# Designed miniproteins, single chains, continued (2): the designs that were tried, part 36

Each design is a single chain, and the fold is of that chain. pLDDT is the mean over its residues in the fold that is shown.

## One batch from the design tools (miniprotein)

Design m5231
Fold by ESMFold2-Fast:
Structure m5231 (fold): chain A 60 residues (1-60)
Amino acid sequence: MKIIVEYDSNTGIIKLLKRENGAEMLLDEREGTIEQAKSLAEELKKKGYEVEFKVRTDLD
């Protein structure tokens, strides 16, 4: 199981996704900054989760 922390730079939305058995499930969605998204990813890593941090833009 992997937790994905995704920041959308166009909307300012932070998403928490769980990847398990090849599927992604939305766990949480909130407004915030890229620094808050990075902090969330680091806190989840400290709790023992495997974490991937991603930034999404409209140009991707």
Scores: mean pLDDT 79

Design m5232
Fold by ESMFold2-Fast:
Structure m5232 (fold): chain A 66 residues (1-66)
Amino acid sequence: AEEAALQAAGDHGEQRFKEGIVKAARTLAERGGSQEAADKAIEAVKNGDYKTAREYVHQAAEDAGA
């Protein structure tokens, strides 16, 4: 029961995190950030590679602010 509750909480957090990354990537691309970095972040999310997805979102943010 406890493991199931913790897993459900983690799954909800992971889904919210995935949605947040995709939304952030699209928003940053619209603000003049790298379209390529945004596309790579979305692809990484689809592949379950959240570390790579975060790196590309960070890259898009740097490109938008640089």
Scores: mean pLDDT 69

Design m5233
Fold by ESMFold2-Fast:
Structure m5233 (fold): chain A 74 residues (1-74)
Amino acid sequence: ALDVREALAEYAREVGGGGRLSPEQLKRALVERLGFHPGMADAVVEAARRLGLFVDGRLTPAQAAEAVAAAMGL
């Protein structure tokens, strides 16, 4: 299994943005790199918004992992 934080950190480096992800980039990374169902990826993005993790429109890979845990009830 891929480590969520590591996979998202790699994607953040590939797309630019100082190692941080926009909502659209987070959804794409979850679907394309981690094999998430699009509906689950949408739930993760919504959890991140609800938790206020997007600062200046972007979040860190560590914050994205927190949003995954929150969306999955972990």
Scores: mean pLDDT 80

Design m5234
Fold by ESMFold2-Fast:
Structure m5234 (fold): chain A 60 residues (1-60)
Amino acid sequence: GPREAMRRAAAALLTQRGLSEEEMKERLVAIGLSEEDATRIASAPDDAEKARLLREALAR
């Protein structure tokens, strides 16, 4: 369904290297995440925290 597509796209985006914080935020919003969740994920200090925040965002 649409949420599964969003989850896959967001998870794939987090594996990308060379994206700026702003580019990651914009792409997460384009996928369908809220600006608040996209900002928190994009600004997180490491990959583990980005993944944790993504799981929390998608659990709602």
Scores: mean pLDDT 81

Design m5235
Fold by ESMFold2-Fast:
Structure m5235 (fold): chain A 70 residues (1-70)
Amino acid sequence: SEIEEAARRAVELLRRQGREEEARQLEEAVRRLLSQGQYAAALDAVAEGLRLAGEEDEARRLRERARELR
């Protein structure tokens, strides 16, 4: 899914930057939120991960999409 692909990318970018704890927390949060059907919250979590990794434009787009789901 697009959310899982975006999450994987955010986690990979955070790990490349040495932000291992943030990457692990994001991976756990997305897995939990998706298992609960909390798709908007999962998008927000991925957007925050992308922002921390420096991908601010992508983060903004995912936050906009999360708002549309609420």
Scores: mean pLDDT 86

Design m5236
Fold by ESMFold2-Fast:
Structure m5236 (fold): chain A 82 residues (1-82)
Amino acid sequence: SMSAELRAEEAAIEEARATTTNPDILLQADIALAARGLSDEEIEEILEEMKKRAEEALAAGEDGAEAARRLAEEMLERAREG
């Protein structure tokens, strides 16, 4: 089971999702919820790659948030398989 602190953080994220229309906050909340059960190391690797992909996409004139989300989905699936 998750620690009480992690569970409280999850509840706060869910509340933020219910009250916001900000796409960046929704993206962060979706990733945080999807990353549940992964190690801190796996989460850090996903976040680092997302930042890199978002920067590359922005430099190319593309949607950085969408590019980061797609990469996060792929990395989360890979981490759960391992």
Scores: mean pLDDT 64

Design m5237
Fold by ESMFold2-Fast:
Structure m5237 (fold): chain A 61 residues (1-61)
Amino acid sequence: MIPVTKKQVEEALEWLEKSSAPKEYKLQGLEDLLKVLPYVDASEEEKEELRQRIEELKAKL
């Protein structure tokens, strides 16, 4: 299993934010990112920053 990088999570977040996909699809994608976050190759502080960005985007949907 190849580790997920911080950059891959950031790119996925940008894609979800800019996507014209339905709200439920975006919410599922954000939940999936939260599920992989513990396995991301990043520091705990960087993971917390990514978690906050995901939660903020969920709140805006």
Scores: mean pLDDT 78

Design m5238
Fold by ESMFold2-Fast:
Structure m5238 (fold): chain A 109 residues (1-109)
Amino acid sequence: MEKEEKREEIYKKLREARDQGLADAPATAAHFRAMGVDPEEVRRIAEQVVEQLPEAMKKPLDEALTAARTAAQWVGAAYLLDDDREKFEEMMKKLDEVIEKTAERYANE
């Protein structure tokens, strides 16, 4: 497989994992709401998960896919609880940048 085709395949898988995490976010937000979790704590955890994402994405691809899904799930859940669209867009931009770099790294290894 050409390096470019491999990069595009991995990038697609990482984006699908991200999209699945976002799809899981409403159920996660509903669970936190039912438990009376502080929206500020959920936001703080989402920010920590995104900050740790570059390290998690250095792991094998299956773990990187899980990390991307988990990060998107936390970011989406935080947004649904606090309605802070600016923070949501900032965290999603960071997630997408890490996904792009990760796809390039796997294509070259």
Scores: mean pLDDT 85

Design m5239
Fold by ESMFold2-Fast:
Structure m5239 (fold): chain A 78 residues (1-78)
Amino acid sequence: LQEPGVPRVSPNPSTTGTVTVSNLGALPMDVYVDGKPAGTVPAGGSLTLTLPQGTHTITGRWTDEDGPQEMESEATVL
């Protein structure tokens, strides 16, 4: 039950992939990944995100004539 060493999983920041977020709306959209701000996508634009391996929550937020709007999606980087 006693171990002389602590098992270490080296964080592998080089094991990443890309996810492209496209804004097909008429208004700029703020993008969040795992609750952290990732950038703003202009109307009709795209943002390419480099994310570590694993499953991530992507949230898009914008404000239109009806007020603040948001959407949530899930992306898996293999």
Scores: mean pLDDT 72

Design m5240
Fold by ESMFold2-Fast:
Structure m5240 (fold): chain A 72 residues (1-72)
Amino acid sequence: MQAQIDAIQQDIDQLEQDYNDGRISADQAIDQINRISQRLRDLAAQTTDVANMQRISALSGRGGDLADQIRA
């Protein structure tokens, strides 16, 4: 579980950097955020650990904020 959450955090960090550096388009960034959101929902369904749920919630919020920034 922790390794999967850590991988998603790294994927979000990389996506934000790739978008800011112009390596991916807004449409590509939104598609990747949607895929990450699905991965986070799948992990949330698999855990009852409060610390893991808090990390998943924080990453979900960060993904949503990034999507809103890209759509603005």
Scores: mean pLDDT 83

Design m5241
Fold by ESMFold2-Fast:
Structure m5241 (fold): chain A 63 residues (1-63)
Amino acid sequence: GRTVLLRATEDFTATAPDELSLKKGEIVLLTDVTEETAETITGVDAETGRRVTVPKSAVEVLA
């Protein structure tokens, strides 16, 4: 998979076990991005090593 750098544009509270909770302005590095839809992106959170799903509406792509 590819690596993607994201910034949270709003606070987001995880409602499912595989979702990542975010605070506005938080930077997230996702490695091994293998699943991407129009609404979500799934990859490995570099900080925790967990595979997580992030809503595209709550983040912006930096790189």
Scores: mean pLDDT 80

Design m5242
Fold by ESMFold2-Fast:
Structure m5242 (fold): chain A 63 residues (1-63)
Amino acid sequence: SLKDIAEGLKKKDKRFNSIDPSKIKSKKELLEEVEYAITGKRRDLSSVDMDEMIEKLKKKYKI
């Protein structure tokens, strides 16, 4: 689930400690919170393949 991915990220990298997994309701919200945790900026993700980005994220952090 998206919440499990958020929990996994928090265990792998302390930068994600600011993410609240209980507030993750969509792939967009997960990716926006990840981007914000890494860069400190919010950007429009509407033009990206969110499924591909989530799979790359899982592979990078071995979730």
Scores: mean pLDDT 77

Design m5243
Fold by ESMFold2-Fast:
Structure m5243 (fold): chain A 84 residues (1-84)
Amino acid sequence: ALAEAVALVAEGEAVELEAAVAAGRISAEEAEAAKPLLRAYLEAQARSAEEVAAYARLSAEQARAAGLEEAAALYARAAEVAEA
């Protein structure tokens, strides 16, 4: 559950990186280089399912407020998986 939840959070953050590329804020190469580092960082920081669920819920709210519905859905799913 924890590893699956972390993977879903990483997917949500990858969607935000892709949105940043589309907005011209970062390059596609920078986004692709960041994806594995982001996942490794999240895995290193994940201490409990409860902490991952709390982070994922907050990330879902922030992504939704920014209009990033795909990222919001991935974060919401990550919270559900972490709490299961």
Scores: mean pLDDT 76

Design m5244
Fold by ESMFold2-Fast:
Structure m5244 (fold): chain A 79 residues (1-79)
Amino acid sequence: MEEEERKRRLEEELTERFREAAELLKKMEEEGVPREERLEWLKKFFEELAEWARKQGEEELAEIFEEFAEAAKKILEKL
């Protein structure tokens, strides 16, 4: 199996996860879920993405998601 094909499948899965997350966050906002709870969910989402990327052997991608989780955490701490 070509390595490029495997990487494309990972990118498609990642794209789908982000699409679902965007839809969920929008629905949470429409339902009146507090910003603090939505931000906590977003932090958790990036933490799970980092763990998923690490399990796939994608170390650089995992580091990027860990940085996003830390950014969300810093915003949450200022609320």
Scores: mean pLDDT 80

Design m5245
Fold by ESMFold2-Fast:
Structure m5245 (fold): chain A 84 residues (1-84)
Amino acid sequence: PTPEELFEKGLEAYKKGDYETALKYYEEAIKIIESKPVKSEEDLKLLAKTSRNAAKAYDKLKRPLEAMVYRGIAEKAEEELKKM
């Protein structure tokens, strides 16, 4: 599956209150994007958006340390976008 497809499946799970399943999809999408040696603007936008949603899912599960990690990934991707 593509990172975009995984993100959409994660959103569907999140809307159903299945935060664990949402995280599985978000984390797989992030892993695929992070594995690319060169990231496009689209990759960075999707990385930021997916990581923000992963942080929200961790917040719902009351796991603030993991939520903070994913907010950090999103912020780093957003900073790279500002340099383009």
Scores: mean pLDDT 90

Design m5246
Fold by ESMFold2-Fast:
Structure m5246 (fold): chain A 69 residues (1-69)
Amino acid sequence: MSVKTEVIEADSLEEAKKKVEEAAKNLEKQLGGVVTDVEVDEEKGIVTYTVEIPSLKAKVVIKGVTKKK
């Protein structure tokens, strides 16, 4: 099984959630991906979605992180 990690930077946790959700929805629509895990750490500003793509035997971990600065 191929594992890919995608990191998305955002200026806020709210933006990170939005971007990660859109990326996960695109994988569901285009490749038949299934979201198997969702983890939100509001204190650290990190959102993690795990999407499995059964047709490709692939797993994509989408990590949204709040940009510090």
Scores: mean pLDDT 78

Design m5247
Fold by ESMFold2-Fast:
Structure m5247 (fold): chain A 75 residues (1-75)
Amino acid sequence: SLLEELRREAKRIIELDPSLEPLAQELVELAETSSDRVRENLISALRKAKELVEQGRHEEARALLQAVVDALRAQ
């Protein structure tokens, strides 16, 4: 399930940077009412944010997740 994969990616980011928990949780909530295409895009965004955190680029990861949340809320 794409939704289960998305929840796993969100959990991984929270384990690496607990300060991202509110944004990761909001992405999961938005994904529950979204299409599979949106869920695939969210999984890709979470993976990219994880790579940024692993590189020590925490603020860029936060900005990426915030931009995704803002875009979904504007729909």
Scores: mean pLDDT 86

Design m5248
Fold by ESMFold2-Fast:
Structure m5248 (fold): chain A 75 residues (1-75)
Amino acid sequence: KPKITQNGLTLTFSNLTEEEREVVIELAKEVGAEVSVEGNTVTVTFPSLEQKKEFLKKLEEKLPDFMENAEVEVL
C-alpha cells in the first residue's frame, strides 16, 4: 500500500509501483522540485508551498486511485 510522509516542504513516497514512481518524478520536475529516488522510494523537496500545492493538485488529477488508497502521515 503506497505511503506518503509529509514533513514541511518534503514529501516522501514509499511502496510505489513503477508507473506511480514515473508520474511522481515527472510532476515533481514540472513544478521545479528536487527529486531523490532510492528503489521504490521517492523523496521530493519543494522550494515553496506554492509548488507543493501545485504538485499535489496535479498528482490527484493524474493518480486519483493512488491518492484514495495512499496512507498519508504528517510529521
Scores: mean pLDDT 82

Design m5249
Fold by ESMFold2-Fast:
Structure m5249 (fold): chain A 77 residues (1-77)
Amino acid sequence: SPEELEELARLGTLRALKLGIEKEGRPLSAAELAEMTGASKAYVSRLLNELEKEGLVKKIPGKPPLYELTEKGRELA
């Protein structure tokens, strides 16, 4: 279903965030993750917001906001 594909997209985004953080040694912006994955910034931002609501990602306020994994996010990624 579209909902199952969306869940797969969220998991893929979570894993991409983990790899990006490991590569850069720091939390990433949505724009950096979008460049890494080839997705649009708007799409990646939506998925990151959903992952934050699920407790899998932590948003660090700023301009731009940065994202890191929670403990639960690291276990699933």
Scores: mean pLDDT 87

Design m5250
Fold by ESMFold2-Fast:
Structure m5250 (fold): chain A 69 residues (1-69)
Amino acid sequence: SSVELRKQTLEEALKILEYAKKNGISVEEAAQRLGASPAALLLAKRFLEETNGDYDKAIEKLKEEIESL
């Protein structure tokens, strides 16, 4: 379903943010290393931008979005 695909993309975006924070690298580099989808990278970028580059807040918001599905 579209909801299941959205959840998968959000979970991939979460992994990008967590990996980027842990390794001190950009979300673009993290997405490349993880083989993440372009949609997941776009979501990771959007959440990070909405939190003014605060990785912890972006991760928290992404987890909340996943749990709300």
Scores: mean pLDDT 87

Design m5251
Fold by ESMFold2-Fast:
Structure m5251 (fold): chain A 106 residues (1-106)
Amino acid sequence: SLGLIYSTAARQALKEGDYETAAKYAEMAANLGVPSAYRILAEAYEKLGQKDKAAEAYLNLGRVYMRAGKYDEAIEAFKKAIELGKDNPELVAEAQRLLDEAERKK
């Protein structure tokens, strides 16, 4: 699928240190519904020093896992969003709310 092609390209760009290209291809893959692309996107933003954008990517990854009923994976993603988003109280509050919801549903 096209989403998997972008996801593969994003991983290669990340390995080559082309973090801007990795983030762009990961965003394209995520928009095409590839959940693992949010993890690549988060790592690319971490390498770029963009902790706020990485936190947002983990928050979105957690939401995808929630919709899929993968509550343990959602919990891990929300914990990462809280860790990386510490300078954004509103993102941390939303991630904590969703983390608590995932804990209740498992």
Scores: mean pLDDT 89

Design m5252
Fold by ESMFold2-Fast:
Formats: sequence, structure tokens, C-alpha cells
Structure m5252 (fold): chain A 71 residues (1-71)
Amino acid sequence: KTVEAVKEMLEGLKEMAERAGLEKKEQLELFLKVLYDFFGAKTKEELYKKIKEELGGEVFKIIEEYEEELK
């Protein structure tokens, strides 16, 4: 996936979660759960490594920024 496609996906997920009335903490928990399940990772460090390896450093930064925004 391109950086633009990932950014659009995250923005769409954020919009849907906001319309569903989910708080930032709940949005973060669901987002991380989906990523952990998809990559089969058990730790945050392993998840980040897999994201960098599969999708690249630019996508990793976008995901990291999204996670930080939801804190």
C-alpha cells in the first residue's frame, strides 16, 4: 500500500469511530487490536518491526502519529 492509501484508511476509520461515539482510548484499543491480530504480533515492539518490514518506514510514522494523537 502507498502512504496516501494508508492515511486515507486511517482517516476513514477515525470518522467511523467518531460517528459511533467511541472515545479516543477506545479507538486506540480497537486499532491496536486489529493490527496485533493482522500481523500476529504479541508485543508493541514486534508489531512496529513487522509494520516497518511489510509496509515501510513512512507508513510506520503515520501509524505512530495516529497512535500518539489518540493518547
Scores: mean pLDDT 74

Design m5253
Fold by ESMFold2-Fast:
Structure m5253 (fold): chain A 92 residues (1-92)
Amino acid sequence: MSEEYEKERERLIEKAKALADADGRVTKEQFIDLVVEEFPEEPEEARALAQALFDSYDRDGDGTLTLEEVEAVIDVLVGERFARRIQKELEK
């Protein structure tokens, strides 16, 4: 799965680059929309999770993430553990 993981990671990073401004920054709203698009079956859960992840990685506290920070978050989103954690919460 590492090969598929890397391909999906690269694809999401490329999407984030398309959303980023000239300084390589992605807004919280843009990031939330990106995550919701990847999990359209559970938009409310995806939105809440995106907000929590964004806030955890927003080191500057300015409401934007650098592409480097977005890359770290995407690693979590693409990871099998992330999908399993969402599924586990939905089963409660």
Scores: mean pLDDT 71

Design m5254
Fold by ESMFold2-Fast:
Structure m5254 (fold): chain A 64 residues (1-64)
Amino acid sequence: TRLPSGGFEMLKKAAETRASLVPPEDSQRLNETIEEAERLVKQGKEDEASDLISSELERINGEE
């Protein structure tokens, strides 16, 4: 599904919310992923940043 305009900001908020609800180890990884995604956005790589956060959220939700 195609992300709406400003999709990165929505994913960032979702990741921040999820980080508050998961164990500390997953919360730390999400926060690190958010920081790396912010750097990608600053480089004009918003699609890559969005994919990075989406992949991390999917990993947390889909892991054993």
Scores: mean pLDDT 75

Design m5255
Fold by ESMFold2-Fast:
Structure m5255 (fold): chain A 106 residues (1-106)
Amino acid sequence: MLKELEEKAEDFRNGKLSKEEMLELARELAREGSRRLGLDEAMTRVVEATFELRAELRYEEGHVFSVEQQIEYVRALERKMEEEGLLTEEMRAEIERALRELEEEL
């Protein structure tokens, strides 16, 4: 399991993964990381969403989602973090910056 995740993470860094493989890898890395840190189910879901969003935004072909869909994902992440009480001032600033960057691409 761990070696397969490491191998796929290297393929991701080299731009060799499909969208589906990239999202699956992101979810598996988030779950494994959360398990090691002893996070509860709610925290694990937030980490999953964060990894999935980062994978989507950083995919080399950039258009896995439309800009509008990427904005929706960032807003969904913000809501989940706020509901879980994880949304700090610093995280709000990062999310707002990401949204502004995406809105400039519209």
Scores: mean pLDDT 63

Design m5256
Fold by ESMFold2-Fast:
Structure m5256 (fold): chain A 100 residues (1-100)
Amino acid sequence: MLSGTLTIAVTGPDGAEGVLTVEITSTTRVPGADVGIGVVVGAENGEALGVAVGDSVAVVVPSDRPDEAGVLRTAVPAGAPAAEALGQELEGLGGGRIIG
């Protein structure tokens, strides 16, 4: 279950690599995945990933791969219910591994 602070090693679409620390503020479960909305509280190489501290992101963790995460841009504020992200066309920031 997605909760607390996650540290994710992320590779972006252009091959840029970085580490995002995301504070999860809300979660929902969908078939095959947990989806969280969070705020970025740390970004290593964030400029190359197009991410800044304070940005809202959606984090998608597959139920069959709970150590992997997709990270997506979202217009949903970090305090909003995670289910609101499911109705949006989300821009992929990258995919990677949960390392903390």
Scores: mean pLDDT 72

Design m5257
Fold by ESMFold2-Fast:
Structure m5257 (fold): chain A 68 residues (1-68)
Amino acid sequence: GAQIPISKLPLSDDPEVTARAVAIGLLAAAGFLDEAIKYARDLASQSTPEDRKAFEEIAKILEEAKKA
């Protein structure tokens, strides 16, 4: 079957970090884009460099989506 290795995601192997990233995505999909951006940025400021980069990238993607 098709395999989607977690190591290929722009996230840490920490399941809590992954769960928070999924929550950000669901919040944005529900129409709470500003809240999702704020949450991603708040998490980025509290994270390790690798996890911070992932959350900052998510925030950037959401900000670009807001401009469209």
Scores: mean pLDDT 68

Design m5258
Fold by ESMFold2-Fast:
Structure m5258 (fold): chain A 81 residues (1-81)
Amino acid sequence: ADELIAKGKEAYAAGKYVEAGRLFSQAADLYGKRGDYRGAADAARLASDAFRLAYKKTGDPIYLDGADRNRGLADKAEALA
C-alpha cells in the first residue's frame, strides 16, 4: 500500500491524474482490507482529488464519478477509524 501511495504521488506530480487516481484507489482498497481505515480514508481522499483534476483536464464524466465514489469511501473509512 505505501508503495502505491509513493507511485501515486509521483504520477500526480507529473500531471498523470488518471494514473494517480487509480494508484491511490488501489492503496485505499489494500488499507481497507487490512483494517487500516485511517490509511484507507487518506488514500481515498487522494484518489478523489486526482480524479477531479483528471475530469477538469479531460472533461470525461467517468472521472467525476470516480472522484465522487472515492470521496464516499473516504467518509465511510473515517467513520470506522
Scores: mean pLDDT 84

Design m5259
Fold by ESMFold2-Fast:
Structure m5259 (fold): chain A 79 residues (1-79)
Amino acid sequence: SMLEKLRALLRKENPDVPDELIDYLLESLTSKDVDEQVQAAIGLARLAKSPEAKTLLRELAKKHPNPEVQKAIDKALEE
């Protein structure tokens, strides 16, 4: 799945980041707290190093029900 590919790629690109933190950020995208979803989106964008990871993250964001998640990812990836 797209989520599994993104998870594997983020773990590979960030060897100094605990796998548990990456998993936590991915789970937080489905949090009931909208602010937690947005903060997770920003965190994931900062961990996306390769063009492939950035593309997968943008695709995931586009399918997310909260439009603020897509906005946050797009903005963070431009930084």
Scores: mean pLDDT 84

Design m5260
Fold by ESMFold2-Fast:
Structure m5260 (fold): chain A 76 residues (1-76)
Amino acid sequence: MSAAEEAAREATLAELERIYLKDTSKILEEAEKKGEKISTEEAFAIALRRRIEAGDPAFRENPLLRALAEALIARL
């Protein structure tokens, strides 16, 4: 059970990173323009947070995606 759940989360994370790569890059560029140094992982979490706050339906339709995004945001 644990290994299957971890594999599903890892696959969802990889897909999420691919889908939101452009948003992550935009946040990194915004931070650089403001003189802020943030990691790619932090920028990715910020991108996910902004999408959830904007009401992106993907996070309502996929509970695993929502839970994974919230776990990443909690690390900020």
Scores: mean pLDDT 75

Design m5261
Fold by ESMFold2-Fast:
Structure m5261 (fold): chain A 73 residues (1-73)
Amino acid sequence: GSELEELLRKSRELGKEIYEDFLRGMAEDILKMLNLPEEELPRVIAILEDPEAFSRLMASSLEEFPEVVRSLL
C-alpha cells in the first residue's frame, strides 16, 4: 500500500481517540460545573454526541444552560 493510505488510517484512528477524549473531558467538566453525579456521565456524553441536543445546548444562554442540560438528562 502507499504511504498515504497508512497516514490516512493513522489519522482516522488518532482523530477518533482525540474526539472521544475531548467529549469525555467536556462531559466531565459539565458534570463538575452543574454538580451532577458521575452516574450521569454516559447520559451527558450521549447529549454531546446527539447533533440536535448539542445544537440546543449551544443555542442556550449561560443562565439557561444548566436547565437545558437537566431537561435532556
Scores: mean pLDDT 76

Design m5262
Fold by ESMFold2-Fast:
Structure m5262 (fold): chain A 78 residues (1-78)
Amino acid sequence: MLTPEEVELLREMFASLDKDGDGTVTVEELREVIKKGAPKPLSDEEVEAIFAGWDLDGDGTVTLEEFLAYWRRLRGLE
């Protein structure tokens, strides 16, 4: 599982992108954060492949729950 400290850090990152406070951020905003915060440089193709695993709202946005699920999956934690 993600630790409470990791969850809080991820929530703060999400909140900084969620300027309107509606609980969603755009795929483009998350793409930039992932590219900059990744432990290694990621290509656009790798980022797209990662994002293809997310179930989006149909408007090109990602919820906090989807964001946390992504990081849990990336670490092999389910």
Scores: mean pLDDT 65

Design m5263
Fold by ESMFold2-Fast:
Structure m5263 (fold): chain A 61 residues (1-61)
Amino acid sequence: MSKEELIEKIAKEVLDKNPDAPLGEQVQLLVERLREAGITDPALIQRAANYLVDLRDERLA
């Protein structure tokens, strides 16, 4: 699994486990999950946050 695939998987898991949480809380949980997985690169964290926001918007449509 690439780092990109791992980021997408973690973002989906955060949304699936916390569907009713505010965006700020979901992003905080995402950053924590990424750090547990060894992802500390600011660019990858930003990419993950953008992916999570996009998924949220798709689910609200």
Scores: mean pLDDT 81

Design m5264
Fold by ESMFold2-Fast:
Structure m5264 (fold): chain A 104 residues (1-104)
Amino acid sequence: MLEERIEKARELVLKILEESDKAIEALKQGDEKEAIKHLEEAIELARKLGEVLDPEVAEHGVEILRKAKEAAKQGDYKKAIEILSIGTVGFAIRAIGAMVDLEL
């Protein structure tokens, strides 16, 4: 049961990072519509992460993704890319820490 919970959390984290990378690629191409689609998918995945991992880690991920989405909607694609590139590193570190805590 514990190992299943950790594996599910890991799968969700990887999908969130993958969707964030797709959003960055869309923003680099100037495709705001595609970028927002991937950011919204990542936000829903981050909410699902809260069901199996620390809700604080999930909310941190949601907040980063929302800030990136807001910057993209304002036409500030450089800021959106920066928020995603830096914020996802901090999110991943927190998620790993929370998964380690589940083993204790």
Scores: mean pLDDT 85

Design m5265
Fold by ESMFold2-Fast:
Structure m5265 (fold): chain A 61 residues (1-61)
Amino acid sequence: SAFDTWDLDGDGVISAAELRAVLESQGIADVPAEELMAVLDRDGDGVVSREEFEAALSERL
């Protein structure tokens, strides 16, 4: 799934650092990781769960 691609350490959540690393690896410099965290991190815990990530992808599609 898409979530598994972004979950670099496989712990079941995506941190801001992992988001930034993936965006940099894809050459996406115009999308701030902080803005994505604000959209995906519904709980404000500083990490993105699989449920939050999949919900955001469903709305984007």
Scores: mean pLDDT 69

Design m5266
Fold by ESMFold2-Fast:
Structure m5266 (fold): chain A 61 residues (1-61)
Amino acid sequence: SIADLEAARAATERQRAELDALAQQYRAQGDEESALRYEILAGLFDIAIGATDLLIERLKE
């Protein structure tokens, strides 16, 4: 349902924020490699959010 997709989107946004926080933590520690890995993971979650938004829009037709 649309409600399930909206709930999934919200959960994905929370996970992306956690990945961003981890990236900042590793960067502050001088671990640029780990920071980059978590930034890439956050980017993948952004793709998932975008795909979910497209599905919600399609189902509202």
Scores: mean pLDDT 86

Design m5267
Fold by ESMFold2-Fast:
Structure m5267 (fold): chain A 69 residues (1-69)
Amino acid sequence: GLLELAEKSKDPEVKRTLIGLAQVLADERLSPAAKRALVDREAALLEKMGYTEEARQLRELGLAELDAQ
């Protein structure tokens, strides 16, 4: 899941982003569409900052976690 990706990441900024996003995705008040939009938005931001591999992993794991909900 996203928390496991955060544990694998050595960058504190990436860790904070992934932990925060995992908490938001656990919020049952948000629609699946809103959660998917947030995953894509945060992944795009990471990619823009040069964290291309972390952005790819976030898209894959975030979507898998949403499909499990």
Scores: mean pLDDT 73

